# Designed miniproteins, single chains, continued (3), part 13

Each design is a single chain, and the fold is of that chain. pLDDT is the mean over its residues in the fold that is shown.

## One batch from the design tools (miniprotein)

Design m8440
Fold by ESMFold2-Fast:
Structure m8440 (fold): chain A 120 residues (1-120)
Amino acid sequence: MDKIPPLIEQLKDDDPEVAQKALEELKKIVSDPEILKKVIDLIVPPLIELLKDEDPLVRLRAVLLLKTIIENATVEQLEPYLPQIIPLLEELQKDESYALQYVAKQALETLKKKAPEAVK
């Protein structure tokens, strides 16, 4: 839990090995629903800021982690963040990076199935 903030900061690291290891560690944490419910409020707010980052690689790492969170979280856990997440995912579908467009589309489709009323 106390290692979460350093791992999120490492998603911005210029060393792709450091950033990839941080992403893998965070994905492992958020793939366990019992752990995710305890850390979601610690992870999602800084992750929303990374989705707005000027570096497309940082945005890609952030959306990959967000997709895993969306897959493993309940609608009730996501509800406080949906007003911020949905517009950001819709903007990322128009991103210059094909990989970002693809992952954002997948994340948004999963959200539409979980919370149809929230995603139009």
Scores: mean pLDDT 84

Design m8441
Fold by ESMFold2-Fast:
Structure m8441 (fold): chain A 65 residues (1-65)
Amino acid sequence: MSAEEIEERRKKAEEYLEKGKEYFKKKKYEEAIKYYEKALEYDPEHLEAGVNLALTLMAKYLSTI
């Protein structure tokens, strides 16, 4: 795995993270979850994507109470 491949995967992870954040702002939690999961597929060690996924799951479940 080259540094260039690592950078490309990281950029895609950040792109999907931003899409997830936009859906989260619109309270479209299901869509936000899908984009955060895609971000983690490209960069499994992306802490921000992992945290946002966990928070979105919590927000989705809390909104049903």
Scores: mean pLDDT 81

Design m8442
Fold by ESMFold2-Fast:
Structure m8442 (fold): chain A 62 residues (1-62)
Amino acid sequence: ADVLRQQADFLERQADIYEKQGKYEEASKFYREAADLYEQAGDTDRANELRKKASELEKKAS
């Protein structure tokens, strides 16, 4: 159970690093993957938060 959340946390941190580097397309992909793992772990609120953030970054990447 905790493994999915730990993997999601790792991917969210990777996404944050890419976002800070201005790599918005890469960051959005990692945020979406982290969101999917949070959802599988039962953390729907966190998943929805990261999906919103990914959508915002996709707008910056275009």
Scores: mean pLDDT 84

Design m8443
Fold by ESMFold2-Fast:
Structure m8443 (fold): chain A 61 residues (1-61)
Amino acid sequence: MSEKLAELEEHLRKGLEAVQAGNYAEASKHFRRAAELARELGDTITADNLESLADRYEKKA
């Protein structure tokens, strides 16, 4: 139950670190994984927001 939340938080952290480093392709992958985990947890609003964020950084890569 808490494992998916911890994995989501880890991918958010790594995504933000990748953005800071200019690694937009890696940031997009982390945000996309975080979106999938949010959806599995039933948080569709967070999932939709993270998918939009992933798409935005994918276009920058």
Scores: mean pLDDT 84

Design m8444
Fold by ESMFold2-Fast:
Structure m8444 (fold): chain A 83 residues (1-83)
Amino acid sequence: MGREAALRGAEAGTAEEAARGAREAARLAIKHGTGAGGAAAAVAAIGAAVEAELRAERGDEEGAREAARAGARAAAEAAERAE
């Protein structure tokens, strides 16, 4: 359910929720990311999740949501390629 986790992160109302959603989306991207393309998308999702967590820690809610949306796109791509 990578797409659902990714959307949850992108629509989060708080920076903490955005970071949590991005982290969950990255985890699902790793599980569904197979082959070179899927692996690349999973790595991108992980990077976005980390960035979202860092921005959330700084209180940058808008930046955290932006990073979560980037992670959501990467996670959705990985999930589609895994199907």
Scores: mean pLDDT 66

Design m8445
Fold by ESMFold2-Fast:
Structure m8445 (fold): chain A 71 residues (1-71)
Amino acid sequence: IRKEAEEALRALIEEAEARGEDVKAVLAEAAERLEGLARAGEEVARATGSEEARRAAELARALAELAREAA
């Protein structure tokens, strides 16, 4: 999970830099979106017991935390 989040963060930074975008702004926006996805995934996992939803939520939360720290 954390390694996957770190790789995804690196890809986001590289893409933003390649586009000449404000990396901090891109990461801040990504963190907000990923927090929303993590919450939704956690609710689905709790309601359905879905392992896939739980893992998706864990990855989204880890990536959101890393993106917020990097922003």
Scores: mean pLDDT 79

Design m8446
Fold by ESMFold2-Fast:
Structure m8446 (fold): chain A 60 residues (1-60)
Amino acid sequence: MFTSKIKFDSKEIAERVAKELRKLFPDAEVKVEGKTLTITTDFSVEEHIGMVLLAIGLGL
């Protein structure tokens, strides 16, 4: 199990990214707390990092 936290510039960006990640990865736990997105997965470390990088890209 891996958990990563990403802080975005606004709550609106974090919520938009969370919505897209939930569509692409329904088995991942995606939480939004203010501007912070928390991703928890039982995936491999490579797959988890890939999802984190995608989340950062979606928030740009």
Scores: mean pLDDT 84

Design m8447
Fold by ESMFold2-Fast:
Structure m8447 (fold): chain A 86 residues (1-86)
Amino acid sequence: MKVIIELRGMTPEQITAEALRAIGLSLEGIPVEIRIEGDTLTIVLENVSDELIEQLKREAEELAARGARVTIREEGDVLTIRIDLS
């Protein structure tokens, strides 16, 4: 499964922290693409395990509980998680 994570309204410190986490996943053998555009960070993950998918969904729901606007969509073999922190 492919996972696309879009984080919007981020500070430079938040962008750095999330980019480093994504680089960590790449070092573990997960294909990762990172795109930064202004205050938006997009992370694309390939060959994601069901366990990691459920973890990412839980992390997104925890951010929603703390006031972030979160949208989770599954279309075929692609999961898209959009998080707006603005």
Scores: mean pLDDT 82

Design m8448
Fold by ESMFold2-Fast:
Structure m8448 (fold): chain A 68 residues (1-68)
Amino acid sequence: MLAQLEADLAALRERLENWDREKAIEELQEKFKLSRERAEAIVDAALGIDEAAIAFLEAQIERLREQE
């Protein structure tokens, strides 16, 4: 519900705030034996998804507030 969406939004923002791009790239390279270029592409795509998820949650929270 609204409170859950606000909690989810806060959690996603905290993840981005503590995001270490270089560490994420290195972990993907070690775990999946990927090249740096491929690991960078995956990390950048994942960051874009998290940013899109934040925007979506903000829009849903705004919409739900209009219903109250």
Scores: mean pLDDT 74

Design m8449
Fold by ESMFold2-Fast:
Structure m8449 (fold): chain A 92 residues (1-92)
Amino acid sequence: SDAGLELARTLIDLAAEEGGTVSVEADGDTATITATGLSVRSQIALALLAIGAQLDGADVEVKIEGDTVTLTVGGLSEAQIAELQQLAAQRS
């Protein structure tokens, strides 16, 4: 599902806009995006977007702990994971 990939890109861009940090870790077809320094507003927006993506059948999970958002997205190709890793490196 493209919704999971779009959610990951949104989290990376949002963290960059708010002056936070972002990292992407890969395990098989799964990417884990960790963003820090997000505002409460952005955390709520990401949680709502994740619920929407899950309702559309996307393999996504979001965890919020303090100012840290962790998003797990499954079903990704190696090329999609590489793109997310490159995007995170450019935004950090």
Scores: mean pLDDT 84

Design m8450
Fold by ESMFold2-Fast:
Structure m8450 (fold): chain A 62 residues (1-62)
Amino acid sequence: SMAAAIAEAEARGQKYQPLIKEANKVVEEADKLGLSQEDKGILLKLLVEGVSFEEALEKIKK
């Protein structure tokens, strides 16, 4: 049903919310380091993929 499809899409979004909130917190710290908006986007993507903040910064700086 359409209602079931909507519920599944929302559940997928909610599944990543805790990781996104944690990523937003570390992106604020990255802002203090002077990262560009583009680099912040890459950092956020890497964090969602399970890469640590320190390792993600290494990948951006290289």
Scores: mean pLDDT 67

Design m8451
Fold by ESMFold2-Fast:
Structure m8451 (fold): chain A 58 residues (1-58)
Amino acid sequence: SNEEKIELVTELYLALEWAEKNKDEEFVKRVAEEFENNTLSEEVRERAEEAREEYKKK
């Protein structure tokens, strides 16, 4: 569904932001692979959640 695709893309972008902030080049490759494969691993979801929590801190 469109909602599932939006969720997938949102989580992947948040995980990519986490990887960029932490300078984790290997994880950037991981996120890019999951974009290509249309997947969302538990590790990527966990990093996306960490990035989301950062937005709550000002």
Scores: mean pLDDT 78

Design m8452
Fold by ESMFold2-Fast:
Structure m8452 (fold): chain A 61 residues (1-61)
Amino acid sequence: GAVPPLTVAHGEALARAAEELYRQGIISEEQRRRALVMAARIAERAGDLELARRFLELARE
């Protein structure tokens, strides 16, 4: 079947997973940052521009 379109929930799930994996030392700071930027792009495509902006701000920390 076709892959369903990415939603705001997918962006949130990616952001949460990235933070948890980074906290546990599984991924690097750069990998966390890239995942948060990807989460922001997913939120933007899903129409949540405010959430996308928040993820980009988090990625800059």
Scores: mean pLDDT 83

Design m8454
Fold by ESMFold2-Fast:
Structure m8454 (fold): chain A 116 residues (1-116)
Amino acid sequence: MEEGKELLKKEDYEKAIEAYEKAIKENPEYAEAYLNLGIVLAQLGKLEEAIEYYKKAIELDPEYAEAYLNLGNVLAVLGKLDEAIEYYEKAIELDPEYETAKEELEKVKEEKKKRE
């Protein structure tokens, strides 16, 4: 993921967006396509647009723990640490063995503590 992200030009992101938009057009209830489109937009720094697509993925699949994790990640980047904690806790509630969500929750709690 990081190596591919380092090498991708704007045209490659546009192709990824087109592919996910096509997937959504073929399957409008395909929550994973909305999640992936949000991830691409977040990589482009379009954080508010990414939030909208993550929320759409959650609307289509309210038990989609990964969508809550990614929403928490964007909120943490925006400095909305309390909101990020809420969404990480929701991801863990939906999947109690979700190690990545637990790790990100611990990191955000430590970041909040350092600001004291």
Scores: mean pLDDT 83

Design m8455
Fold by ESMFold2-Fast:
Structure m8455 (fold): chain A 109 residues (1-109)
Amino acid sequence: MGSALEKVLRTLLGFAELYKLSPEIIERIRKALADPNVTEEDVLKVLGELVKELTDEQQIHLARTLARVFVMLDEDELLEKFIEHLKSLGKTKAAEEARRVYERLKAQK
C-alpha cells in the first residue's frame, strides 16, 4: 500500500511507459519510487521534466488523470501545487484542464 506520493509516481511511470518517453525520465520516476524520503517537491520536479517531453494533448490527458487521482486521495493542496507548477512551465491548457476536472469532481462529491 503506497502513500499519496507513491500513487502519483506510479501514475507518472504508467504515462511515461505508455507514451514511450525518454529512459532518463523513466529512471528518475523509478528512483523517486525507490526513495523512502521522497518529498512533494521531488514529485513536482519529476512531473515538470516529464511534462516537457509530452505533446499538448498528452499533457491535457495527464493533467486530467492526475486531477482524478488527487481528488480520490483528498490531496487538494498537492493538486493546487501541481496546477501552479504547470502554469510556471507555461502549460496553461493542461493547468486549466486539471482545475476543470477538479472542480467538476468536487461538485459531485
Scores: mean pLDDT 80

Design m8456
Fold by ESMFold2-Fast:
Structure m8456 (fold): chain A 68 residues (1-68)
Amino acid sequence: DEVGLFEQARSIVSRTVLENRGKIPLEEALELGKEEAFRELVKKGVPEERAREIAEKAKRQVAQDLGL
C-alpha cells in the first residue's frame, strides 16, 4: 500500500526533525529523516528506487508542513 508506506516515511521524517530540534539545522534533520525513512522502507522489502521516491516525497511534505 503506497499510501501506508508514505505515511510511515512521513512519520519517520517528522519524528527525526522533532528529535533533532535545536541540535542540528532543520535542513540536515530533514535529510537525516529522509535517509532513515529510506533505510526502513528498504528493510521492509520496498525496491530501492521506489523507497527513494517515497522518502523524498515524505521529506518534501514535512518541509512544506513546516513552511519551507
Scores: mean pLDDT 86

Design m8457
Fold by ESMFold2-Fast:
Structure m8457 (fold): chain A 55 residues (1-55)
Amino acid sequence: GPAARERQREVAREVGRKLREIGDGIDAGIARAQALRAAGASEAEIRAAIAEGAA
């Protein structure tokens, strides 16, 4: 019914918002990893920074 379709659209909008948040977090993590690499950080330090950003 109409109420079920409205709930489905709300869920789709919420999922879309969450996916955008995740995308923004990934982009920020990549930028941070690149900055650390440019600063001469070790591969282990870069992996740790990515893991912190993903949490």
Scores: mean pLDDT 75

Design m8458
Fold by ESMFold2-Fast:
Order: structure tokens, then sequence, then C-alpha cells
Structure m8458 (fold): chain A 92 residues (1-92)
């Protein structure tokens, strides 16, 4: 993606987050923002947003496999391979 496309996508995802009326919609917007930061090479910001999204998903469904997969991705981006593996196992 071009830098302009990434910035536009980030702005759209941020607006979706602000307008979201439920926790799942907010989590989806946060994951969208994380994807855009990843495209810019900012792995730490992406991981932080993914952890926030996973917390929202777990508050809706404490046994959400999607939330555990999102946490695994966040820890992998931070280089914490042990925690990433742990959360992938919880998602199975």
Amino acid sequence: MSPEEIEEYLKEAEERYKKATDLREKAMALMGMAGAYLAQGDREKAAELLKEAAKLLLSVDPNSPIAYLVLAEAYELQGDKEKAAEYREKAA
C-alpha cells in the first residue's frame, strides 16, 4: 500500500472506533488500526492496539478463540514467542 493509502485507512479506522456503539465494533476498528501501523513498520503500536482489541473481545466472550489469536499476534510482534505460543494453544 502507498503511504497515503495507509494514512487514509488509519483515519477511517479511527473514525470507526469513535463512532462504534458496541465493543466488538470497537475491537474490529482497533485491529484495522493495528494493520495500518504494521504496514508502516510500527510493530510496537500495532501490538498495543491488538492487545486492546483482544481485551474488548474477551470482555464480550471470555472464551473467544479470535481474542486469543489476536493476543498471540500481538506478543509475536513484540518478540515474545513464549506468550504467543501460549495464546495460540488457548485458541485451539
Scores: mean pLDDT 83

Design m8459
Fold by ESMFold2-Fast:
Structure m8459 (fold): chain A 85 residues (1-85)
Amino acid sequence: MFKEAIKSAEGALELLEKLLEEVKPKLSEEEYEKLKAELEEIREKIEELKEKVEKGELSEEEFEEKLKEIEERLLELLERLRAAK
């Protein structure tokens, strides 16, 4: 379950990174850099979650809380990228 949820989040991030590159010509430099920075933040959070799961350092409750935060941020970015498209 944990590994499958992380893989799903990684896949969503990859799709958003691809979408950002597709909409880049329609974005200002400032807007692009801001969206890029937010994607990098999410990537870091996914990597931290993955490492903690692999080490067995994370409870189920902590995993669910951190995953929810990542999913909420991915959804917010998806909405912003769709608006730019």
Scores: mean pLDDT 80

Design m8460
Fold by ESMFold2-Fast:
Structure m8460 (fold): chain A 58 residues (1-58)
Amino acid sequence: MLAVATAPVPATSPEELALRPGDRVEILEEVDEEYVLARNLATGAVGLAPKSALEVLP
């Protein structure tokens, strides 16, 4: 599932995915109500991303 980052997210730990507005991400798994496991397609990094910072693409 593809999504785009709508807000900047700083990675404060190694498990978190750093995001910039406009970054395209691939959602790999839904972890809980607030977070997904995703890959940033610009960087290739994989980590936890907050759902509130992502807009799912159709």
Scores: mean pLDDT 79

Design m8461
Fold by ESMFold2-Fast:
Structure m8461 (fold): chain A 67 residues (1-67)
Amino acid sequence: MTKEIGKLLSKKAEEALKNGDFETAKRYAIAAARYGDVEGAKKVADLMEKNGYTDLAEEVRKAVEEA
């Protein structure tokens, strides 16, 4: 099972971002990419970058490239 669990993880990452938990958001976004939701992980990385967390966004994008 790939895309469905990846999509759930991406949503958890967005929720963590909304709550200000950027480290948890990074972990969920990386997991989402590994489970096949590359697009969801990219969106989370874009949101991190817009909020000034460029280093965390780069880690997520690296996971997307390796997925």
Scores: mean pLDDT 81

Design m8462
Fold by ESMFold2-Fast:
Structure m8462 (fold): chain A 67 residues (1-67)
Amino acid sequence: RQAELTALSRARELLEKAIEAAKQGNVDEARKYTDEAAEVLKSSGFPGAEETAEAVRRTGDEAIAAA
C-alpha cells in the first residue's frame, strides 16, 4: 500500500507537469513527463499498475493532442 500510494502520488505530479508542458506547446517535455509517470507506475508492481500506467499515458497523449 505504501509503495502504491507513493507511486500514484508521483505519477500524478508528473502527469500534471506533462499537461502544463502540453498547454505551453512543449510537446517534447510533455511526452517526457508522461513517459516518466507511466514508468513510475509500472515499476511499482502493485495490482493494476499496468492498467493505471496505460490510463496515465492516454491522458498525457490526449493533453498533447488538445494543445
Scores: mean pLDDT 78

Design m8463
Fold by ESMFold2-Fast:
Structure m8463 (fold): chain A 60 residues (1-60)
Amino acid sequence: MPGDLYRLVRDTTGIGRRVVTLKEGELLEVLKEYSDGFVLARSLATGETVLVGRSDVELV
């Protein structure tokens, strides 16, 4: 849910204002969850907002 923290379980590519490479172990704050299996989240490392697949993250 919004405000939850997710951790990346693998290196992946997020989509925001630009394509962003994300590394395994990075923490993301959930802003919005979509029914299509995507999550809009903010990277805690960079502050960028990115869209990532739910399968690439786990709840902290």
Scores: mean pLDDT 78

Design m8464
Fold by ESMFold2-Fast:
Structure m8464 (fold): chain A 80 residues (1-80)
Amino acid sequence: SEFEELVKKYIEKALEEFDKWLAEHPDASREELLLMAARIVKKIIDELDKEHPDLPVSKRNVILKEIAEALRKRIDERLA
């Protein structure tokens, strides 16, 4: 569906930006990882709001949750 493609697009944008930052910061602490993840969530959701201003709040919240979960998984993988 169009919405599933939109969810995937914003997850991929968030992960690409986070992975680029992780490559530049190999010794990042847990606190630095969490702060950067929070910054990326905010940045990507701000981009979503600008690109899709008429998106229902329920759909926006799904994308927010999916981005947050994807970044959390990346942090868990990094700290393993």
Scores: mean pLDDT 88

Design m8465
Fold by ESMFold2-Fast:
Structure m8465 (fold): chain A 63 residues (1-63)
Amino acid sequence: ATKVRLTAVKDQVARGSNELSLKEGEVIEGELLRVDAGGWLKVRLADGTVGYVRGENVRVEPI
């Protein structure tokens, strides 16, 4: 898995289990586990939480 820094460029509100809620400007470090064809990113956070974010809502930078 690739270590990444995710910077929220838009607010995201979780709509179901396993989606992450983000506020614009929030920075999260974790691992990028998967990129789905529909534009969803599966990430694992430092605390072990696994969740999905929309690729359009985040900037992804390798660490």
Scores: mean pLDDT 78

Design m8466
Fold by ESMFold2-Fast:
Structure m8466 (fold): chain A 83 residues (1-83)
Amino acid sequence: MEEVLREVARKAVELLKQGKPISDIVIEIRKFLLDKGVPEEEARLLTRAVAYAILEAKKNKDFSEETLYELIRRHYEALRARR
């Protein structure tokens, strides 16, 4: 799972550098996860975590890969803990 989270953070950074809106980033990340064989339920939770992480990164003006990885991990763990 850690490797998947890091790959997702890298992909999110690249899409942000391309100026893509959050909605497009979420769609691309979901497709990426499903193509890697991540189950639909996990892909949904992870794409929500990515959206929350990007919104938080925008408020803090820190879009580094490491910051996005940590934010995605934190939000993903929080979403999983609620089930």
Scores: mean pLDDT 82

Design m8467
Fold by ESMFold2-Fast:
Structure m8467 (fold): chain A 80 residues (1-80)
Amino acid sequence: KKEEIRKKIEEYEKELEELKEKIYEEGLPIDEQNKKLKEFHEKFFSPLSDEELEELLKEAEKLGNDEVARVTLAELKKRK
């Protein structure tokens, strides 16, 4: 599952970058930007189990991906 988790991190980074580019081009106010980012995170993480989130957090930390690690930890905290 290590390779599967790493692929999920790559997919997250790609989709987040695409979303940020769209937000920047649209010139949306900060509240709308935060709403779209929250919706993106919810859609990405909601189908994942707590166990999958824990593995994703561990792999993100090993890769030094602080952004993915931080948002994954936040999602885990919401579920507890």
Scores: mean pLDDT 77

Design m8468
Fold by ESMFold2-Fast:
Structure m8468 (fold): chain A 85 residues (1-85)
Amino acid sequence: KKEEILERVKAALEAARRHLLQDMADGKITTPEEALKKLDQFAKALKNYVERLAEKYLTPEERQELMREFDKLVEEAKNELLAAF
């Protein structure tokens, strides 16, 4: 189930990124700093959700691996968002 959680994380981050790109196009977000702050707030909430799922369904080792992949995906999403500026 680790792979299924990662797929949900990827989908959620992609949706958040698309929403932020739309807000930028609409003039609601005007700086990279503001965009990153909003993405970071979303990622923090998503991390709490993912940690709860990991505690319920995964071993401690799988949880550590999942959280490393999660942090990597968040960093990739931030880089993709910054590339739009």
Scores: mean pLDDT 82

Design m8469
Fold by ESMFold2-Fast:
Structure m8469 (fold): chain A 66 residues (1-66)
Amino acid sequence: GAAVEEALRLVEEAAEALRAGDRERALKLTQQAFRLTPPEHLNEVAREASRLLEDDDLVVQAVLDL
């Protein structure tokens, strides 16, 4: 749905921030993506975030800060 699509867009922006060396921005964008994600889709979005960001520590931190 639209919420999942917007969340994945934010994860793509987080990946761009990581490539630019801005880990703090990447973390905030990933946290925002997870907050927008319906609970039933959170595991799918988190899995895609791990794949795109290639930084499992950042993804785990973003989930724990929810």
Scores: mean pLDDT 83

Design m8470
Fold by ESMFold2-Fast:
Structure m8470 (fold): chain A 55 residues (1-55)
Amino acid sequence: MSIDEIVEELLRIREEKGGKAAEEKLREVLSQLSGADADALLTRLAERIRELQAA
């Protein structure tokens, strides 16, 4: 999966199953990524969360 696909999946899990389930999935994904990809994922996820908080 691309970084964008992972972010969308995490947001979907958060909305459907709650923050704890999304956090568990995030930890799993981060353990499999390089440092650069992990940073990109966290940056993109933070941007999407800020958008949702603005609504």
Scores: mean pLDDT 79

Design m8472
Fold by ESMFold2-Fast:
Structure m8472 (fold): chain A 111 residues (1-111)
Amino acid sequence: SAAAVQAAIRAAAELLLGMADSLVAAAAEAGPEEAEYAREAREKVREYVERALAALDDPEAAAAHIREAARVLQEMADRLAAAVPAYAAGFRGIREGAAQLAAEVEAAVAA
């Protein structure tokens, strides 16, 4: 249903923003260069999330924006895993979680 698809997009948007905030906090422990990169990448995640929420009446477009937000999060997680290998397992979890959220939104739109 349209309501279920919109609910899935909103839930994914909230979770992706929370993941971005967690990566920004982790990047602060890596140093000022990684902290700056993570803040800029979080703003890109926010921009894609805002585009998805603006496109709730076009579910395929909204899902594409969620996929782009997840892609930015995956790139953040990969970079931070290289910068802070001790926390690599946590960053892999965020990478996999972001990909799963995008896949779940895409599945809801396809149903």
Scores: mean pLDDT 89

Design m8473
Fold by ESMFold2-Fast:
Structure m8473 (fold): chain A 60 residues (1-60)
Amino acid sequence: EEEERELKLEAAVWYWHYHQGLSLDEVAERLGISPETVRRYLERVEKEGLSYPFRKLREL
């Protein structure tokens, strides 16, 4: 169950930062997490290529 939350956070972080153009600090405040956590999620998303996780969430 927590894994689903992390996947949603990862997709949300990427969407708000790249699609909406929000800065890391703004994304952190919006999601209620630390900027360091936002950076960590972005790093993971960039490494994985962000192909499947984002599409999967949107299909839901």
Scores: mean pLDDT 70

Design m8474
Fold by ESMFold2-Fast:
Structure m8474 (fold): chain A 56 residues (1-56)
Amino acid sequence: MVEELEERVREALAAYLADPSEENRSRLLRAASELQEEVGVDRAGELLQRISQELL
């Protein structure tokens, strides 16, 4: 379940990096918010940092 949310964030971030459109930005923010709701702010921050390091 958490792994699926991480995958959604990874996909959304990759899409945003390829095309920084308003639609891709909105998608990324929604995916990040869903992850935060599931695992909390601190854990979501750690996971987002890890995903960003993998893609950036």
Scores: mean pLDDT 79

Design m8475
Fold by ESMFold2-Fast:
Structure m8475 (fold): chain A 78 residues (1-78)
Amino acid sequence: SKKEEVEILLAAVVAELSKEQKEKGEQDKEKGEKIKKAAEALEAGDYEKALELLKEVKDKISEEDIELAKKVLEEDRK
């Protein structure tokens, strides 16, 4: 259940960032590429890679959410 909550959170964050990039005219190409790669990682089921990319973006996701998501994904691996 917690893993599903993290998957939904990461998908929602990527969707919001993608929408904001489109509406603001993609002012930062590097940020846009990281968001695109995070979306591709989510589609591949690589939530850990998506989380690391979103951590680098530092937008629409809090440090608390990142730490909680990382803990949930690490517990799922055990």
Scores: mean pLDDT 76

Design m8476
Fold by ESMFold2-Fast:
Structure m8476 (fold): chain A 80 residues (1-80)
Amino acid sequence: LEQLTSLERIKAYKVAAEFLEKQKGVVTTADLAEVLRQNGILHPEEEIRALYLAAGLELTPVIEANQLPQLLRVAQLFSQ
């Protein structure tokens, strides 16, 4: 169960990194959750919460342009 959770999180972070790298502005956490779901992530909301926590950010419905670089960096780092 722990190993499966870790694998899903790594996969989610890879998908998130690819999605965020293509964004050049404001995007919503709902948009990110949809992309994660489309890529087979079963609990996208949990993975998004984990990503925000790791980035030191408060979970918000909108991913601001100033938050995007930090979220992308964290997603890239933890998707290794």
Scores: mean pLDDT 76

